Designed miniproteins, single chains, continued (5). Designs and how they scored, part 23

Each design is a single chain, and the fold is of that chain. pLDDT is the mean over its residues in the fold that is shown.

## One batch from the design tools (miniprotein)

Design m16775
Fold by ESMFold2-Fast:
Structure m16775 (fold): chain A 94 residues (1-94)
Amino acid sequence: SALAEELIERIRAAASGDLDDQHAVAAEVVARLPELSDEEAAEVIRAAARAGMSGLTVLIIAAARPEAIPLAARLLREDPSAAGYAEALAAMAA
């Protein structure tokens, strides 16, 4: 969706910004998560993890529906830059 693409682009932009920018994007992403499908939420989690934003990734995982977690874990296993998060997500889904 256009919303998922917008949130992913904002995450990418925030990764090169300061902590205040990252906190603002985290708040927006968490607030808009209920409007996303589980598959779209999984893509947003992957984008945050790929950007190296560990705090934002944890906040998104905590706010996401449980059904999105196995989808995110699968996507992260396929991404070598974020593979470490896949094991953590799989443990949380169990």
Scores: mean pLDDT 76

Design m16776
Fold by ESMFold2-Fast:
Structure m16776 (fold): chain A 95 residues (1-95)
Amino acid sequence: MLTEEEMEELVKEALSKTERIGDKLRLIGAELDFRLFLKTGNPEYAFYAGQDFYEVGDYEGAIKMYEEALKVEPNNEKTKKALEEAKKKLEEKKK
């Protein structure tokens, strides 16, 4: 299970690889959204955090966020599609 500490480390790692100010602000938004997910239990916040990681090109971070959302709503088709897209991007990046 992803903790607040693990999320903070993911954001720190992503920030260290990111030079664009807009992408850094998006990663800070992802941390806030995940904290809201932990506080409220609403999987939409984990989904939004995943979108923020995806848009900055951190597909591993995006996958972790979408998996946390799917633990709450396993049949959420929107989150399943986002997870598949993030996994596909991660595989393409390895080649």
Scores: mean pLDDT 82

Design m16777
Fold by ESMFold2-Fast:
Structure m16777 (fold): chain A 75 residues (1-75)
Amino acid sequence: SDEALQIAVDAYFSYFTGGKSIEEAAAYAISRLLSQGFSEREAEEAVRQILLDMGYSEEEAEELVKKAKEILEKK
């Protein structure tokens, strides 16, 4: 959804401009969306869209989302 994407963009770039890795920024964006009541699917779709808009391929975006989810499982 547009609302999920706007929240994800704000969260992602907050971490990214703060010097965090792409995977850490993506993990933070997913975590933020989940805390706001969005589904895991909606959170992953929003972050994937950000990565695609940044110039990553579909395959690269999928791998980065997977790594972000692994970061969340360890925290």
Scores: mean pLDDT 84

Design m16778
Fold by ESMFold2-Fast:
Structure m16778 (fold): chain A 58 residues (1-58)
Amino acid sequence: SRAEEAARRAAEGLRAGDVGAAAEGLSQMIKEGLDAERAARAVVEAGGPEAAARRLVG
């Protein structure tokens, strides 16, 4: 889904330390119905971007 793709991009940006890429991905997640704050929190709590992306998109 587009939400899953957006979550993966956001996670990859956060892992790379690329704030701009992470912000772009999180913005797309909001447009696809995912909350950016919840998305960012999930990345931190999961201990990794791929794990967080899987949790966010179910």
Scores: mean pLDDT 65

Design m16779
Fold by ESMFold2-Fast:
Structure m16779 (fold): chain A 92 residues (1-92)
Amino acid sequence: MLEKLREIIEKAKEAMDNGDAQKYIEARKLMKEVLGKTYPTAAEVIAAALGMLARETGDVEKARKELDEYIKKYNLPEDLIERVRAAFDAEL
């Protein structure tokens, strides 16, 4: 589980860093295979995978800090920030 969650995060991160639609499709597909569901944006996919990672490890503070670092790095708009926080909390 943990290895698959990290792989989802890395693929979604590559999609955001490079604007790579193919990496985004791969991240969503892997998430659906692992969780039985996916999210509409790469940022929400990262957030949801971090929420599951927090649940599996018990380290919620570390996962929330990592999510905050992604929010800052990608300068996400406020409406998307609300959605990524909701995705994280839904999977926690």
Scores: mean pLDDT 84

Design m16780
Fold by ESMFold2-Fast:
Structure m16780 (fold): chain A 60 residues (1-60)
Amino acid sequence: GAEEARKLALEWGLDEREAEGVGKAAESGGPGAAYTAGHEVAKRVGQEAGDEVRRLILSS
């Protein structure tokens, strides 16, 4: 869920504000949320991190 996406973003090196944004983007769930949250992470800390966040949201 959104809390798990926020925690994963922090683990990948996003700051608290950026991680809150990722959690908010993940809140609605599904492919659109996964794409938006993953893209936000990928552009800051790389595609591998973004893919991990997308996978988490799609699996939840």
Scores: mean pLDDT 81

Design m16781
Fold by ESMFold2-Fast:
Structure m16781 (fold): chain A 91 residues (1-91)
Amino acid sequence: SDEEILKEYEKQLREGAEALLEGLIASGDLEKIKKVIELMREMLETGERHIIDEDFLNKFSEELQKKLLEIERKVLEEMIKRLEEYIKEKE
């Protein structure tokens, strides 16, 4: 079902996001973290690049595609906030 697809995608995306966050924090590389934030912000601003695979996305209805991209946008915004808070605490 569409609901199961959305739920599973959000779960997988959040698991990947947490793994990325842990790796970035473990690196201690503030300049790398700042570059990742900038790249994520560019993805949100342009909408031209997505984390979700384009071929996978294109298999779904336009309505479901919009919902998948809204989940991605929400997770990216949360990740940016977490990384920016981490940098602020280290300065």
Scores: mean pLDDT 85

Design m16782
Fold by ESMFold2-Fast:
Structure m16782 (fold): chain A 87 residues (1-87)
Amino acid sequence: MDKELAEKFIEILEEYDPEVAEEFRARIEAGESLYSALIRAANRLIRIDPEKAKAALEKILEYLKENNASPILIDLVESLVKQAKEA
C-alpha cells in the first residue's frame, strides 16, 4: 500500500464527499488494496453525484500524472473518469 497516495486520495475525496472519503480510509485501514478501495469509492461517488465524482477523479488523475505514478493506476483512474462523464 502506498500511504502517501492513499492520504492524498482521502484529502481530495473529502473535498467532495466526506462520507465516501471515510469509507475509503476504512477500507485501506482494513488492508484492502489501493486499487480496489479506489474503484469502490469512485463507483459510490458516481452513484451519489456524477459531477463531483468527475471533478474528484480528475484531481486524482492530475496528481498521479504529476507524481509519475504506476501506469496501471493512471489507466484505472482515466477509466473511472470516463465512467463518471458518461453517467
Scores: mean pLDDT 84

Design m16783
Fold by ESMFold2-Fast:
Structure m16783 (fold): chain A 86 residues (1-86)
Amino acid sequence: MEIKILDDSFAVIRTDEIDPEAVVKALEELAKKGITHVLLLSKKPGDVREVDRAAARLGITLHHAVAESDEEFEKKVEEFKKLYKK
């Protein structure tokens, strides 16, 4: 699992498979740093219900997308930025 902080409000979590406990722990650490928006990118679809609940509790706007390649991951990051760079 890779975590990339884009700025003081935005971060990306990149993983092959969703481990809900590991992702929730990452969200808690990001919330402590003042991150308000997180893009969760996975290579495989997974159950994000626990992750969504944790994000809501922490005041994080969570977006989840599935991407199978590095090129798709970069495309999803740029789409995420465009949603908030209005």
Scores: mean pLDDT 80

Design m16784
Fold by ESMFold2-Fast:
Structure m16784 (fold): chain A 77 residues (1-77)
Amino acid sequence: SELLALIKSEEFQKAVQEIKAYCEAQDLYINSNDDVFKNDVAYIYECYKLKKDLSKLRPDYLPHVKEIFQIIAKVFS
């Protein structure tokens, strides 16, 4: 599937690393389980690419969506 191919991509791994660093700098909650955090990032990527509703995103991330979208745009450019 497109989602499985995304999660295995080097670009996705780079996006996860850069978003994690951004979240740490902003003192945002990061799930201690790496797979859960990767799923959160995959959801944000789907919302970015497909212009999907962010209704399932953590409320604490909502003010940071613009910056996170910019990280995604830069990594996948």
Scores: mean pLDDT 77

Design m16785
Fold by ESMFold2-Fast:
Structure m16785 (fold): chain A 66 residues (1-66)
Amino acid sequence: GAMEKERRRRAEEAARILEERILEAFPDAKVEVRRVSEDEYEVTVEVDGRRFVLRFSADELLALAA
């Protein structure tokens, strides 16, 4: 429904904000955000030859972006 589409849009916007914040702190990092399910997102950060894979629910992303 419309509320579910709005929630998804907000979660995707929150993921973009998180990516921007990571790149502000680590300008040479490579950040990839992928939606893995209706309520789950995967954030991959590569910096200084290391790879970090983090998983967040949509609610966790919204909280982090607030």
Scores: mean pLDDT 80

Design m16786
Fold by ESMFold2-Fast:
Structure m16786 (fold): chain A 98 residues (1-98)
Amino acid sequence: MKPEISNLSAENPEKDKLKVKFEVKVEPGKKYKIEVIIIDKEDPEKKKQKYFETDKSGKFEFIIEGLKPGKTYKIIVRLRDAETGELLAMAQLEFTVE
């Protein structure tokens, strides 16, 4: 089975919060690293990173704070083999914070 990232979405559940959700499909029994990178498109050196590990398929959700209203951010999710660091899948979207 080919590893996959699907259903990547971003929403503002509350005024000062961004909720990021995605789903990962992987072969069970292997260890995987999930990197979530949030980049300000006007200032790409100012990035936030979230790290997850998984050994199975599943849904992931987190809330990010400290984003600036009116700014557009690029959200990148990368799925890697935890042993080798090989990039297996990637998903991305852009979101403007209101």
Scores: mean pLDDT 81

Design m16787
Fold by ESMFold2-Fast:
Structure m16787 (fold): chain A 116 residues (1-116)
Amino acid sequence: MKEKIDKIEELLAKAGELFDEMVRYAIARGELADPEVARRIARLGELFTEIRDMIEKMKKMTKEEVQKAVPELISLVEEARRLYQELADRLNVPPELKAKLDEIFDEIISILKELG
């Protein structure tokens, strides 16, 4: 259990790095002046914080408590995936950046399903 939670934390950190790259791409294009882009970036940042907080709490949980928490965490991760995919499309980010984020979120969801 702990090893899987630690792996999700590592993957989430990597997703955060790629999200920061996407934010830098938006800045370089002046896209942060668009309130819709700014709002979606802010919401994605909030979701990363909520996911990190939940993972931190899960490290202190029993197996049964982790199993009960998994559906909510999957929901948050899937919402984050939808938002970054929409941002990637809106900003025309390089396809490689979008693909790397998709791979990381797929691995996170796969590990979460093994925990629930």
Scores: mean pLDDT 84

Design m16788
Fold by ESMFold2-Fast:
Structure m16788 (fold): chain A 83 residues (1-83)
Amino acid sequence: REEIAKAIERAASSVPGVESVKVRQVDDDVLAVEVTAESAERSLEVGRQVERAVSSVPGVRAASSSVSPSDPKVVYTGVVLEP
């Protein structure tokens, strides 16, 4: 599972407009990916691209992104892993 977390981090980091990526394990099958976008205006688009990139990683069941209500540059992507 450490390998898949690293693959997810690389996938998210490959998206244009991403400044930083932090991956945190929330549960055995759930990861939280925190992405900081270069601009608040692009954060929604960056979130959609991160969701698509992460969903392409083998072992990822589902991914969904939302812009942080407290910081419009921050996008949280919840990732569910296959069992």
Scores: mean pLDDT 80

Design m16789
Fold by ESMFold2-Fast:
Structure m16789 (fold): chain A 80 residues (1-80)
Amino acid sequence: AEEHTEKGLEYLEKGEYEKAAEEFKKAVLADPSNDKAIFEAARKLGEMLGVPPSSLLPLFEAPPDDPEARAEKLKEVVLK
């Protein structure tokens, strides 16, 4: 989980948004209850995109039984 989050952030820094989204999806799927990975991703996305992390919080509020929905929301922001 941590490894995939770090790779996702690295790809964002390189401007490889599709690869970043895939790594974040893997991180969420590996540990959907890992709040730390989700919050760290939001913080770094805010830093990289120049937006406040609070604007990204809604992307992590998917139903508990659909961790892929959280990953898809994160991908939407990255590819927007």
Scores: mean pLDDT 60

Design m16790
Fold by ESMFold2-Fast:
Structure m16790 (fold): chain A 67 residues (1-67)
Amino acid sequence: MALAQELAGSRQAIRDLEELKKRGLATPFDEEELRVYRELRARAEAGDWDGVQEALMRLIGVAVSRI
């Protein structure tokens, strides 16, 4: 399921994006994506599944904006 895959990948995505930010290579899109991934994990940890779904929809929006 897409939700389980996004949650499993979110830790690695956050790590990669924080690395880009540390190196000064993060674009505004990378910073927005990092923010959304952090929100996704925070809501999942809180058991807010409606918030997780909302964060996933925003993540799709960020990905589409890169096209």
Scores: mean pLDDT 72

Design m16791
Fold by ESMFold2-Fast:
Structure m16791 (fold): chain A 88 residues (1-88)
Amino acid sequence: SELEKRAEELGKEYEKAKEEGDEERVLELEEEMEELRIEAFSDKMSPEQAERLKELARERAEALKKGDEEKAKKLEEEYRKLVAEAAA
């Protein structure tokens, strides 16, 4: 599917950005990959859950960009909890 192709393309861009040491691009690509993942599973969750997951992904990317590792970790835990709730 188109989502699978886009995910593979983003994965390749991510590896290249990591190899080049482009930390800003790595964070941007991580955010895009998370949004694609949410979209791929959006049929299994409410619109509110999908939007909250996207918000958490964006906030995590922002926290990492600012070097706030503790905030990023907390947001990641909230993200995982919401995914588990949506899958139940």
Scores: mean pLDDT 77

Design m16792
Fold by ESMFold2-Fast:
Structure m16792 (fold): chain A 72 residues (1-72)
Amino acid sequence: MLSGEQLQALVALLREDPAAGLDEAERLVATLTDLEEQLSLLSLVYVIAKEKGDEETARRAEELLRQAYAQL
């Protein structure tokens, strides 16, 4: 489970640099054991990347989401 401080830091990073935020999110996802938490984190990355107009980072996040869903 991510702390509130970790989540706030990730959101701030994603809004400043979506690509760096995705790299940090991938690192955090590797520490999570709950698939639903992993999907929620990757969905957050996708939404913020789309808001920022970073289509490349959004596409990378979508691909990771697709791979995670395939494990269900």
Scores: mean pLDDT 80

Design m16793
Fold by ESMFold2-Fast:
Structure m16793 (fold): chain A 97 residues (1-97)
Amino acid sequence: GSATVSATITDSEPVTVVWTLEGIKSGTPTFTWTVNGQPVAVTPVKLPDGSYRATLYKVPPGSQVTKTVTGLTSPATLRLEAIHADGSRTLLAEKTI
């Protein structure tokens, strides 16, 4: 299967954006992502629990971020989170496939 999540950063200061893909039981996912319509070359890491995570630092205020995942053979949940300057976290978008 495939999934896409998008969000706009509403912060007044740059944020860290974390893309997480969890719940995968099989398959090797491929990733494409953009910031303000421009492709971003960030390599996801596979965690010991089988989830995938990619982190993009210093995303400017007002940026639109989009992540698309393909190549899935089982259900999965795609999440997009912001880590703010104060260290707090906000779930920006979530989609299950």
Scores: mean pLDDT 79

Design m16794
Fold by ESMFold2-Fast:
Formats: sequence, C-alpha cells, structure tokens
Structure m16794 (fold): chain A 71 residues (1-71)
Amino acid sequence: SPEQQRIILETTKELQKRIDELIAKGEITADQGRLILGKVSQKLADARPESLEEARKIAEETYEKLLKEIE
C-alpha cells in the first residue's frame, strides 16, 4: 500500500543517515553500509509494517544483528 511504502521509505532514510555517519567515522566500509541497508530494506518489504513504530523496531533489530556480524 502507499502507506506501507511511505513507512518503509522513512525508516530506510533514518537508517541511511546512521550508516553514513558510521562510514564517515571509518567504523564501517561503504560496501558494508550498502549491505546493511539492503538487508534491512528487504526485511521491511517482507514484513510489510503497518506503523513507523513496527518498522523502526524491525530495522533496529536487523541493523544491530548485522553490525555485530561485522565487529
């Protein structure tokens, strides 16, 4: 739905900002950032969240898991 697309886009945009900061600090590579963003975006698309709260929770859980796999 348009609402779910907007929720996913907003959540992905918030995550992109966090990833860009980590890349700027040299904590992760651009390739690692792209991988994390891609996997979170796919997880959000599959889950079809009905609220920003649900989308942010899914994004944060997936992001934390992937970040631990890098470090």
Scores: mean pLDDT 84

Design m16795
Fold by ESMFold2-Fast:
Structure m16795 (fold): chain A 64 residues (1-64)
Amino acid sequence: MEEAAKKGAEAAKAAAEAGDNKAARQYSLTGFEEGYKAGGEEGGRKAAEAADNGGVLGSSQAGR
């Protein structure tokens, strides 16, 4: 659960740093699904929130 959330957040941030906002959003969604499967509904919410923290930065700078 928390591992999936951390992996999602790190992947989203790495993608955002690389300037790949689309990948950052994909990692956010993947983190939610993996968190949900690993920890149920709470795991999904934690994974989505952690991934969103990284992915939001990337998706907020859409347009490049």
Scores: mean pLDDT 60

Design m16796
Fold by ESMFold2-Fast:
Structure m16796 (fold): chain A 92 residues (1-92)
Amino acid sequence: MYELTIFIRAEGLSEEDFEEIKKLAEEIAKKYNAEIKKVVIDLEQGSLIIVVEAPSEETAKKVKEELEKAVREHAERNGGKVVSISSKIEEL
């Protein structure tokens, strides 16, 4: 089992945008047989923390790549900007 933690900071996104990103994360996790363990949204900072548990390192990497892409695409479509994305994968 592997834990993926993704830290996202974005500008110009609304509360509804962060909720849509959370939904996208849940859909991507399900697609790869991974589970969302935690989501933390901080609207004042424009930050989002997503914690995912994956069955393999390869699955964690795929979830990471697809989620980072989905977040950037969502931000661009909705007049926002991704300031930074950082991530960490750990064996449990």
Scores: mean pLDDT 87

Design m16797
Fold by ESMFold2-Fast:
Parts: structure tokens; C-alpha cells; sequence
Structure m16797 (fold): chain A 95 residues (1-95)
């Protein structure tokens, strides 16, 4: 299934993106935090608009919005937790 292959590919990319975004938040630099928040909110919008996987996309978008809220508070660990949950949902949906 092309749908399952795309979900698996997205799940494989998420850990690398998650670590990079969490590091921006850990920096404590207001500019780096703003960049991380912006990227997380753009990803949330993208997943909400994904017509190929609407149910999974909605759940993943919610986790990205929660990660953005954590990033605004400087909570890098919570960003990692929420993005790990998103990766797990994408992986499970690929099965």
C-alpha cells in the first residue's frame, strides 16, 4: 500500500526533526525558540490538511500543536515526548 509506505517514511524522518527542534528549544535563545515554534505549527497545519491520511493527520497535528506550546515554555523534554508520540502514531498507522 502506497499509503502505508508514505506513513512509514514520515515516521522514519520524525526522530531527526524532533531532536533538531528540541535542541533549538534547549538553546534558550528567543530566536531559536521562535523558529522551533514556527516549524512545529507549520507541521501541525500540514498534517491537519493531509487528505491522504485524515484520521492519523489530525492526531499527529494535535501532538505537534502540544509540542509547539511546550516549545513556547522552553520545555525541550516535552517537545521530545510529543514528537515521539507522533512518530509512534505514524509507525502504527503504517502497519
Amino acid sequence: SEVKEQLLKEAEREPKVAEELARLVESGDPFDIEVAVSLLRMSATSYRMDKRHPEVGKKVAELYEEAAEAAERGDAEKVREKLEEASELLRKASE
Scores: mean pLDDT 78

Design m16798
Fold by ESMFold2-Fast:
Structure m16798 (fold): chain A 61 residues (1-61)
Amino acid sequence: SLEELARNAAKMIIDLDLTDEATIRSLFEKMKIPKEAYPLIAEILEKEGKTDQAKKVRSLV
């Protein structure tokens, strides 16, 4: 599901402490994350207090 993909992507960003836009983009390509999931990933990161990482995800739109 889209929600499961978004949750898994957000968890990976947090666990690996990914802060670089290019690295996050590469992760999304490897995981085959659709662009429609990006806003949900950013929302999950914001709820987890990861504001800077959320901004990077939103910049990929």
Scores: mean pLDDT 86

Design m16799
Fold by ESMFold2-Fast:
Structure m16799 (fold): chain A 79 residues (1-79)
Amino acid sequence: SVADLLKALSEVQKSFREGKLELSEESVRILRATPEEVLRALIRFANISKELPEDPRARLSEEEVERILKEIREYLENT
């Protein structure tokens, strides 16, 4: 469900801010089942980032979105 996806993304955001990506087994399953394009869109929409932006109006660059997506995918492949 969309709610489960949002919960998984919240875990991603929290883990990134804590300096280490760490997800529950349920969130790993949900993200593995999520198409890459959907995950990319959700990262952009939710503005998932490793650091709190200094400018609250700042949006993620395409390069940052791809970096975050790659890190999530790599984590899922190794988990």
Scores: mean pLDDT 75

Design m16800
Fold by ESMFold2-Fast:
Structure m16800 (fold): chain A 85 residues (1-85)
Amino acid sequence: MEVTPAALEVERAAREAEAAGLTVEALRAVGDRAAELGVDEAALHALGSAYLKELHEKEPEMPLEKLAEEARRLAERRLAELRAA
């Protein structure tokens, strides 16, 4: 595994964002930025976190495991769409 300066920047931003109790909008912005920089792991993590938080707020009665699976699916789809644009 190669760690680039861009990957470190995005991972650090995502961790600081999570520690600061970020909004869904901020997590989505971090994910979009990571995708632009080609850091797919950080993009999927940030987008997945944003989708999971949004889904949990809308459907708090759903099992977390199901919400996490859907969040991952949405993050992967979003990343693919950003790559196709």
Scores: mean pLDDT 69

Design m16801
Fold by ESMFold2-Fast:
Structure m16801 (fold): chain A 77 residues (1-77)
Amino acid sequence: SSEERAYTISLFLLAAAQSTIWIARRSKLPTSEKIAMLQNAIAVLEDVKKTTPQLSERADQLIAEAQALLQELQAQA
């Protein structure tokens, strides 16, 4: 079903966002690149909330984690 496909795609997007946060936290990439990656991850997670509301709680958790890291990096920039 279209609903099942949307759910599956949203799960992949959640996993991708979690990986992006992990990379931003642990890599030696320039701060500007980490900021851009986190902003893009937040945008993707907001879209997941819109398309798959049943995953909103998990998406909100990752958005909060990404926003906290983003604030830390912006304070150091």
Scores: mean pLDDT 89

Design m16802
Fold by ESMFold2-Fast:
Order: structure tokens, then C-alpha cells, then sequence
Structure m16802 (fold): chain A 73 residues (1-73)
């Protein structure tokens, strides 16, 4: 379920979802996600639910920021 939400949000934001082995530490995962967003990609491991939840939070924050910017257009 969470993986599908990540894929849906990434698609809405124009980001490619890549399933790959990702670090489980929060610091390394955070750096990987920031780099992935910079390169228009999101790396997730569907078997690591904590990493998927973190990716979902990051994507939701990006969507919220874009919606706020659009509202002020």
C-alpha cells in the first residue's frame, strides 16, 4: 500500500521510481532521497517499510510546497 502511494506521488511530481537496495539508516536514506529528487528519481526498497514511509513523507512535503507555490502564482 505505501509503495503504491510513493509511486503515485512520484508520478504526479514527475519523478521516476526505481526499486533498489537502499541504506536503512535515516541519515544515509535522507541523503539518497535528496540526491534522487535532484536527479528526478526516487529510490525505494519495497521490503523496507520504514524507508518507504520516509520517502512518502518527503514526497508529500514536496507536493505541499509545490501546491503552496501554485496558490501564490
Amino acid sequence: MLVEEVKKLAKELGLEVVEAEVPKSQAELGEMLLEAVRNKKVYINPENKEAVEFALRVLRNIKLAREESAARR
Scores: mean pLDDT 69

Design m16803
Fold by ESMFold2-Fast:
Structure m16803 (fold): chain A 80 residues (1-80)
Amino acid sequence: SPEELRRKIDEVIAEMEELIKNAGKLSVDELKKRFIELVNEAKKYLDELREMGVDVTEYEERISKLAEEALKKIDELEKK
């Protein structure tokens, strides 16, 4: 159902936020790998919602913002 997919997307977004928060505890390679895996999982659920006629723009914007934050953290870690 759309509600179940929204819950799954919210869970993936929460994992992305937690990953960024704990970025300093991971290697750059592990951070990149885990973030890409979460993006791919979110994309799957977003594609399913889009096929159901649900507007996913807000989720896409949220994920893009988290991707920007992840890139900034990666850049900071790589400068060490």
Scores: mean pLDDT 83

Design m16804
Fold by ESMFold2-Fast:
Structure m16804 (fold): chain A 74 residues (1-74)
Amino acid sequence: DKIAELEAEIAAHADDPERRAGYIGELNRQRVLELAERLRKEKRWDDVKAVIDKYPFLSEDEALRLLAAEELRR
């Protein structure tokens, strides 16, 4: 589990705030990606679209955006 691995890295580097901040950023990114993928699997297309619209880094993910639009069309 990538989220669990990132949480372990954050805990292991509690004394290194710069490295810890990097892991926190990646952890938040992975949580949002897992949420978007889960909503897509549950066929909640409007929710997937809302997550992509809210988080700019997902708006740049052409594959996720196109898959969400394609699934909504079907």
Scores: mean pLDDT 67

Design m16805
Fold by ESMFold2-Fast:
Structure m16805 (fold): chain A 55 residues (1-55)
Amino acid sequence: KAITEDGSTGEVTGAKPGETGVIIEVHGKKYLVTDSGKVGEVTGDMPNMSKAKVV
């Protein structure tokens, strides 16, 4: 699960708890790009270009 600083939450695949990154939107799908270089699909109403932490 990912959470942004504004309290928006979403399910995330491919990222571990404690990782941080940025939410990006590509062709109507949202992804978390982690600081470690991993990419996981995100579901939920998370803002594009927002910073997020995996919890």
Scores: mean pLDDT 76

Design m16806
Fold by ESMFold2-Fast:
Structure m16806 (fold): chain A 61 residues (1-61)
Amino acid sequence: TMTADQRNYMTELGRRMTLAGVSFEEREKEARELDQKLNISVDSSMAAFLRGEAEAETALP
């Protein structure tokens, strides 16, 4: 189970990487690798990561 701190971290990471122009494929790969290291559910972590990406995309001009 993903903790609130881990969820917030993954969401913020997704947002920052999107704003930095990192490709979706690289962002997805990094999220999955972090999931394995932290023993987090890939689905939960990926959902949080994509939430951050969506927030960043909405904020872009």
Scores: mean pLDDT 66

Design m16807
Fold by ESMFold2-Fast:
Structure m16807 (fold): chain A 120 residues (1-120)
Amino acid sequence: EEARKLVEELAKKLGDLYIAVKYNLMTPEQIIDTLNEIIDILEKLKALLPGMSREEIEYLRRASEAFVDNLKELKKLVEKRMDELNYPEEVKNQILSLIDKAIELATELVEMAKERLEKL
């Protein structure tokens, strides 16, 4: 089941990223790379949604709601850590822009999943 594997991969990447940022285990470049991977998975889930079963869509809706909350908490942590480490403004703006894009995509998945469930 492709959608479930992508959701599990996304959850792992988000958890690993949160821990790595919290304990300063990643460089800015590694944070950017991981966020781009997260965005790619969200885009893949969006593309798969029209072909999903009702059970897969309901699972995706619940997971995407959790991802929105987790990404918002990650944004707060990243802002704090970037300020503490005196990251260059350009790097800060790039990372925050990628997190905002991930939040937008996860929010879009929630709304698309809700719409699809009403039509099934």
Scores: mean pLDDT 88

Design m16808
Fold by ESMFold2-Fast:
Structure m16808 (fold): chain A 76 residues (1-76)
Amino acid sequence: MSKEKINKLIGLGLRLIGLEIDLELGADEEKIKEEVLKIIKEVQELTGIKIPVDENASVEELIEKGLELIKKALKL
């Protein structure tokens, strides 16, 4: 992957971690879920990795899925 794509993936991962912290602190779950789904779609577009994402899954499961995609793309 290009350095630009790697940096963008790292940034998206940090955003997911921030959203998880916000969720634990009682932020709007519906709004967090919408943002997490947008980030997962952007990760899939950047990496070309397609995995099934259940949009009805919990926010915590979706954040975990996004982080797993980023780790796989970065070969971590």
Scores: mean pLDDT 79

Design m16809
Fold by ESMFold2-Fast:
Structure m16809 (fold): chain A 90 residues (1-90)
Amino acid sequence: NALKEEAEKIKEIAEEIVKYLQEKLDKDASGMSDDEKELLAFSIYVIELLEERVPSEKELEAIKKALTELLEKLSDEPIFQEALEKLKNL
């Protein structure tokens, strides 16, 4: 199922983002931008949603678009550039 495979890949990307940003939050929460906090919150939401169910094609496209837009604001960091390239190749 192509939709399920794409959802699993998006979840993996979100998990890498959460790992990076959670470590940053734990070290210095005051040093995090609003864009970084929004990306962290949205990535956690995506992981939780995708663990509970397979989204519709329309929901998955909306998730992919929102995640891409958030990552583009932070594209100067290598981890977010890698996440963007992974999403672009889905």
Scores: mean pLDDT 84

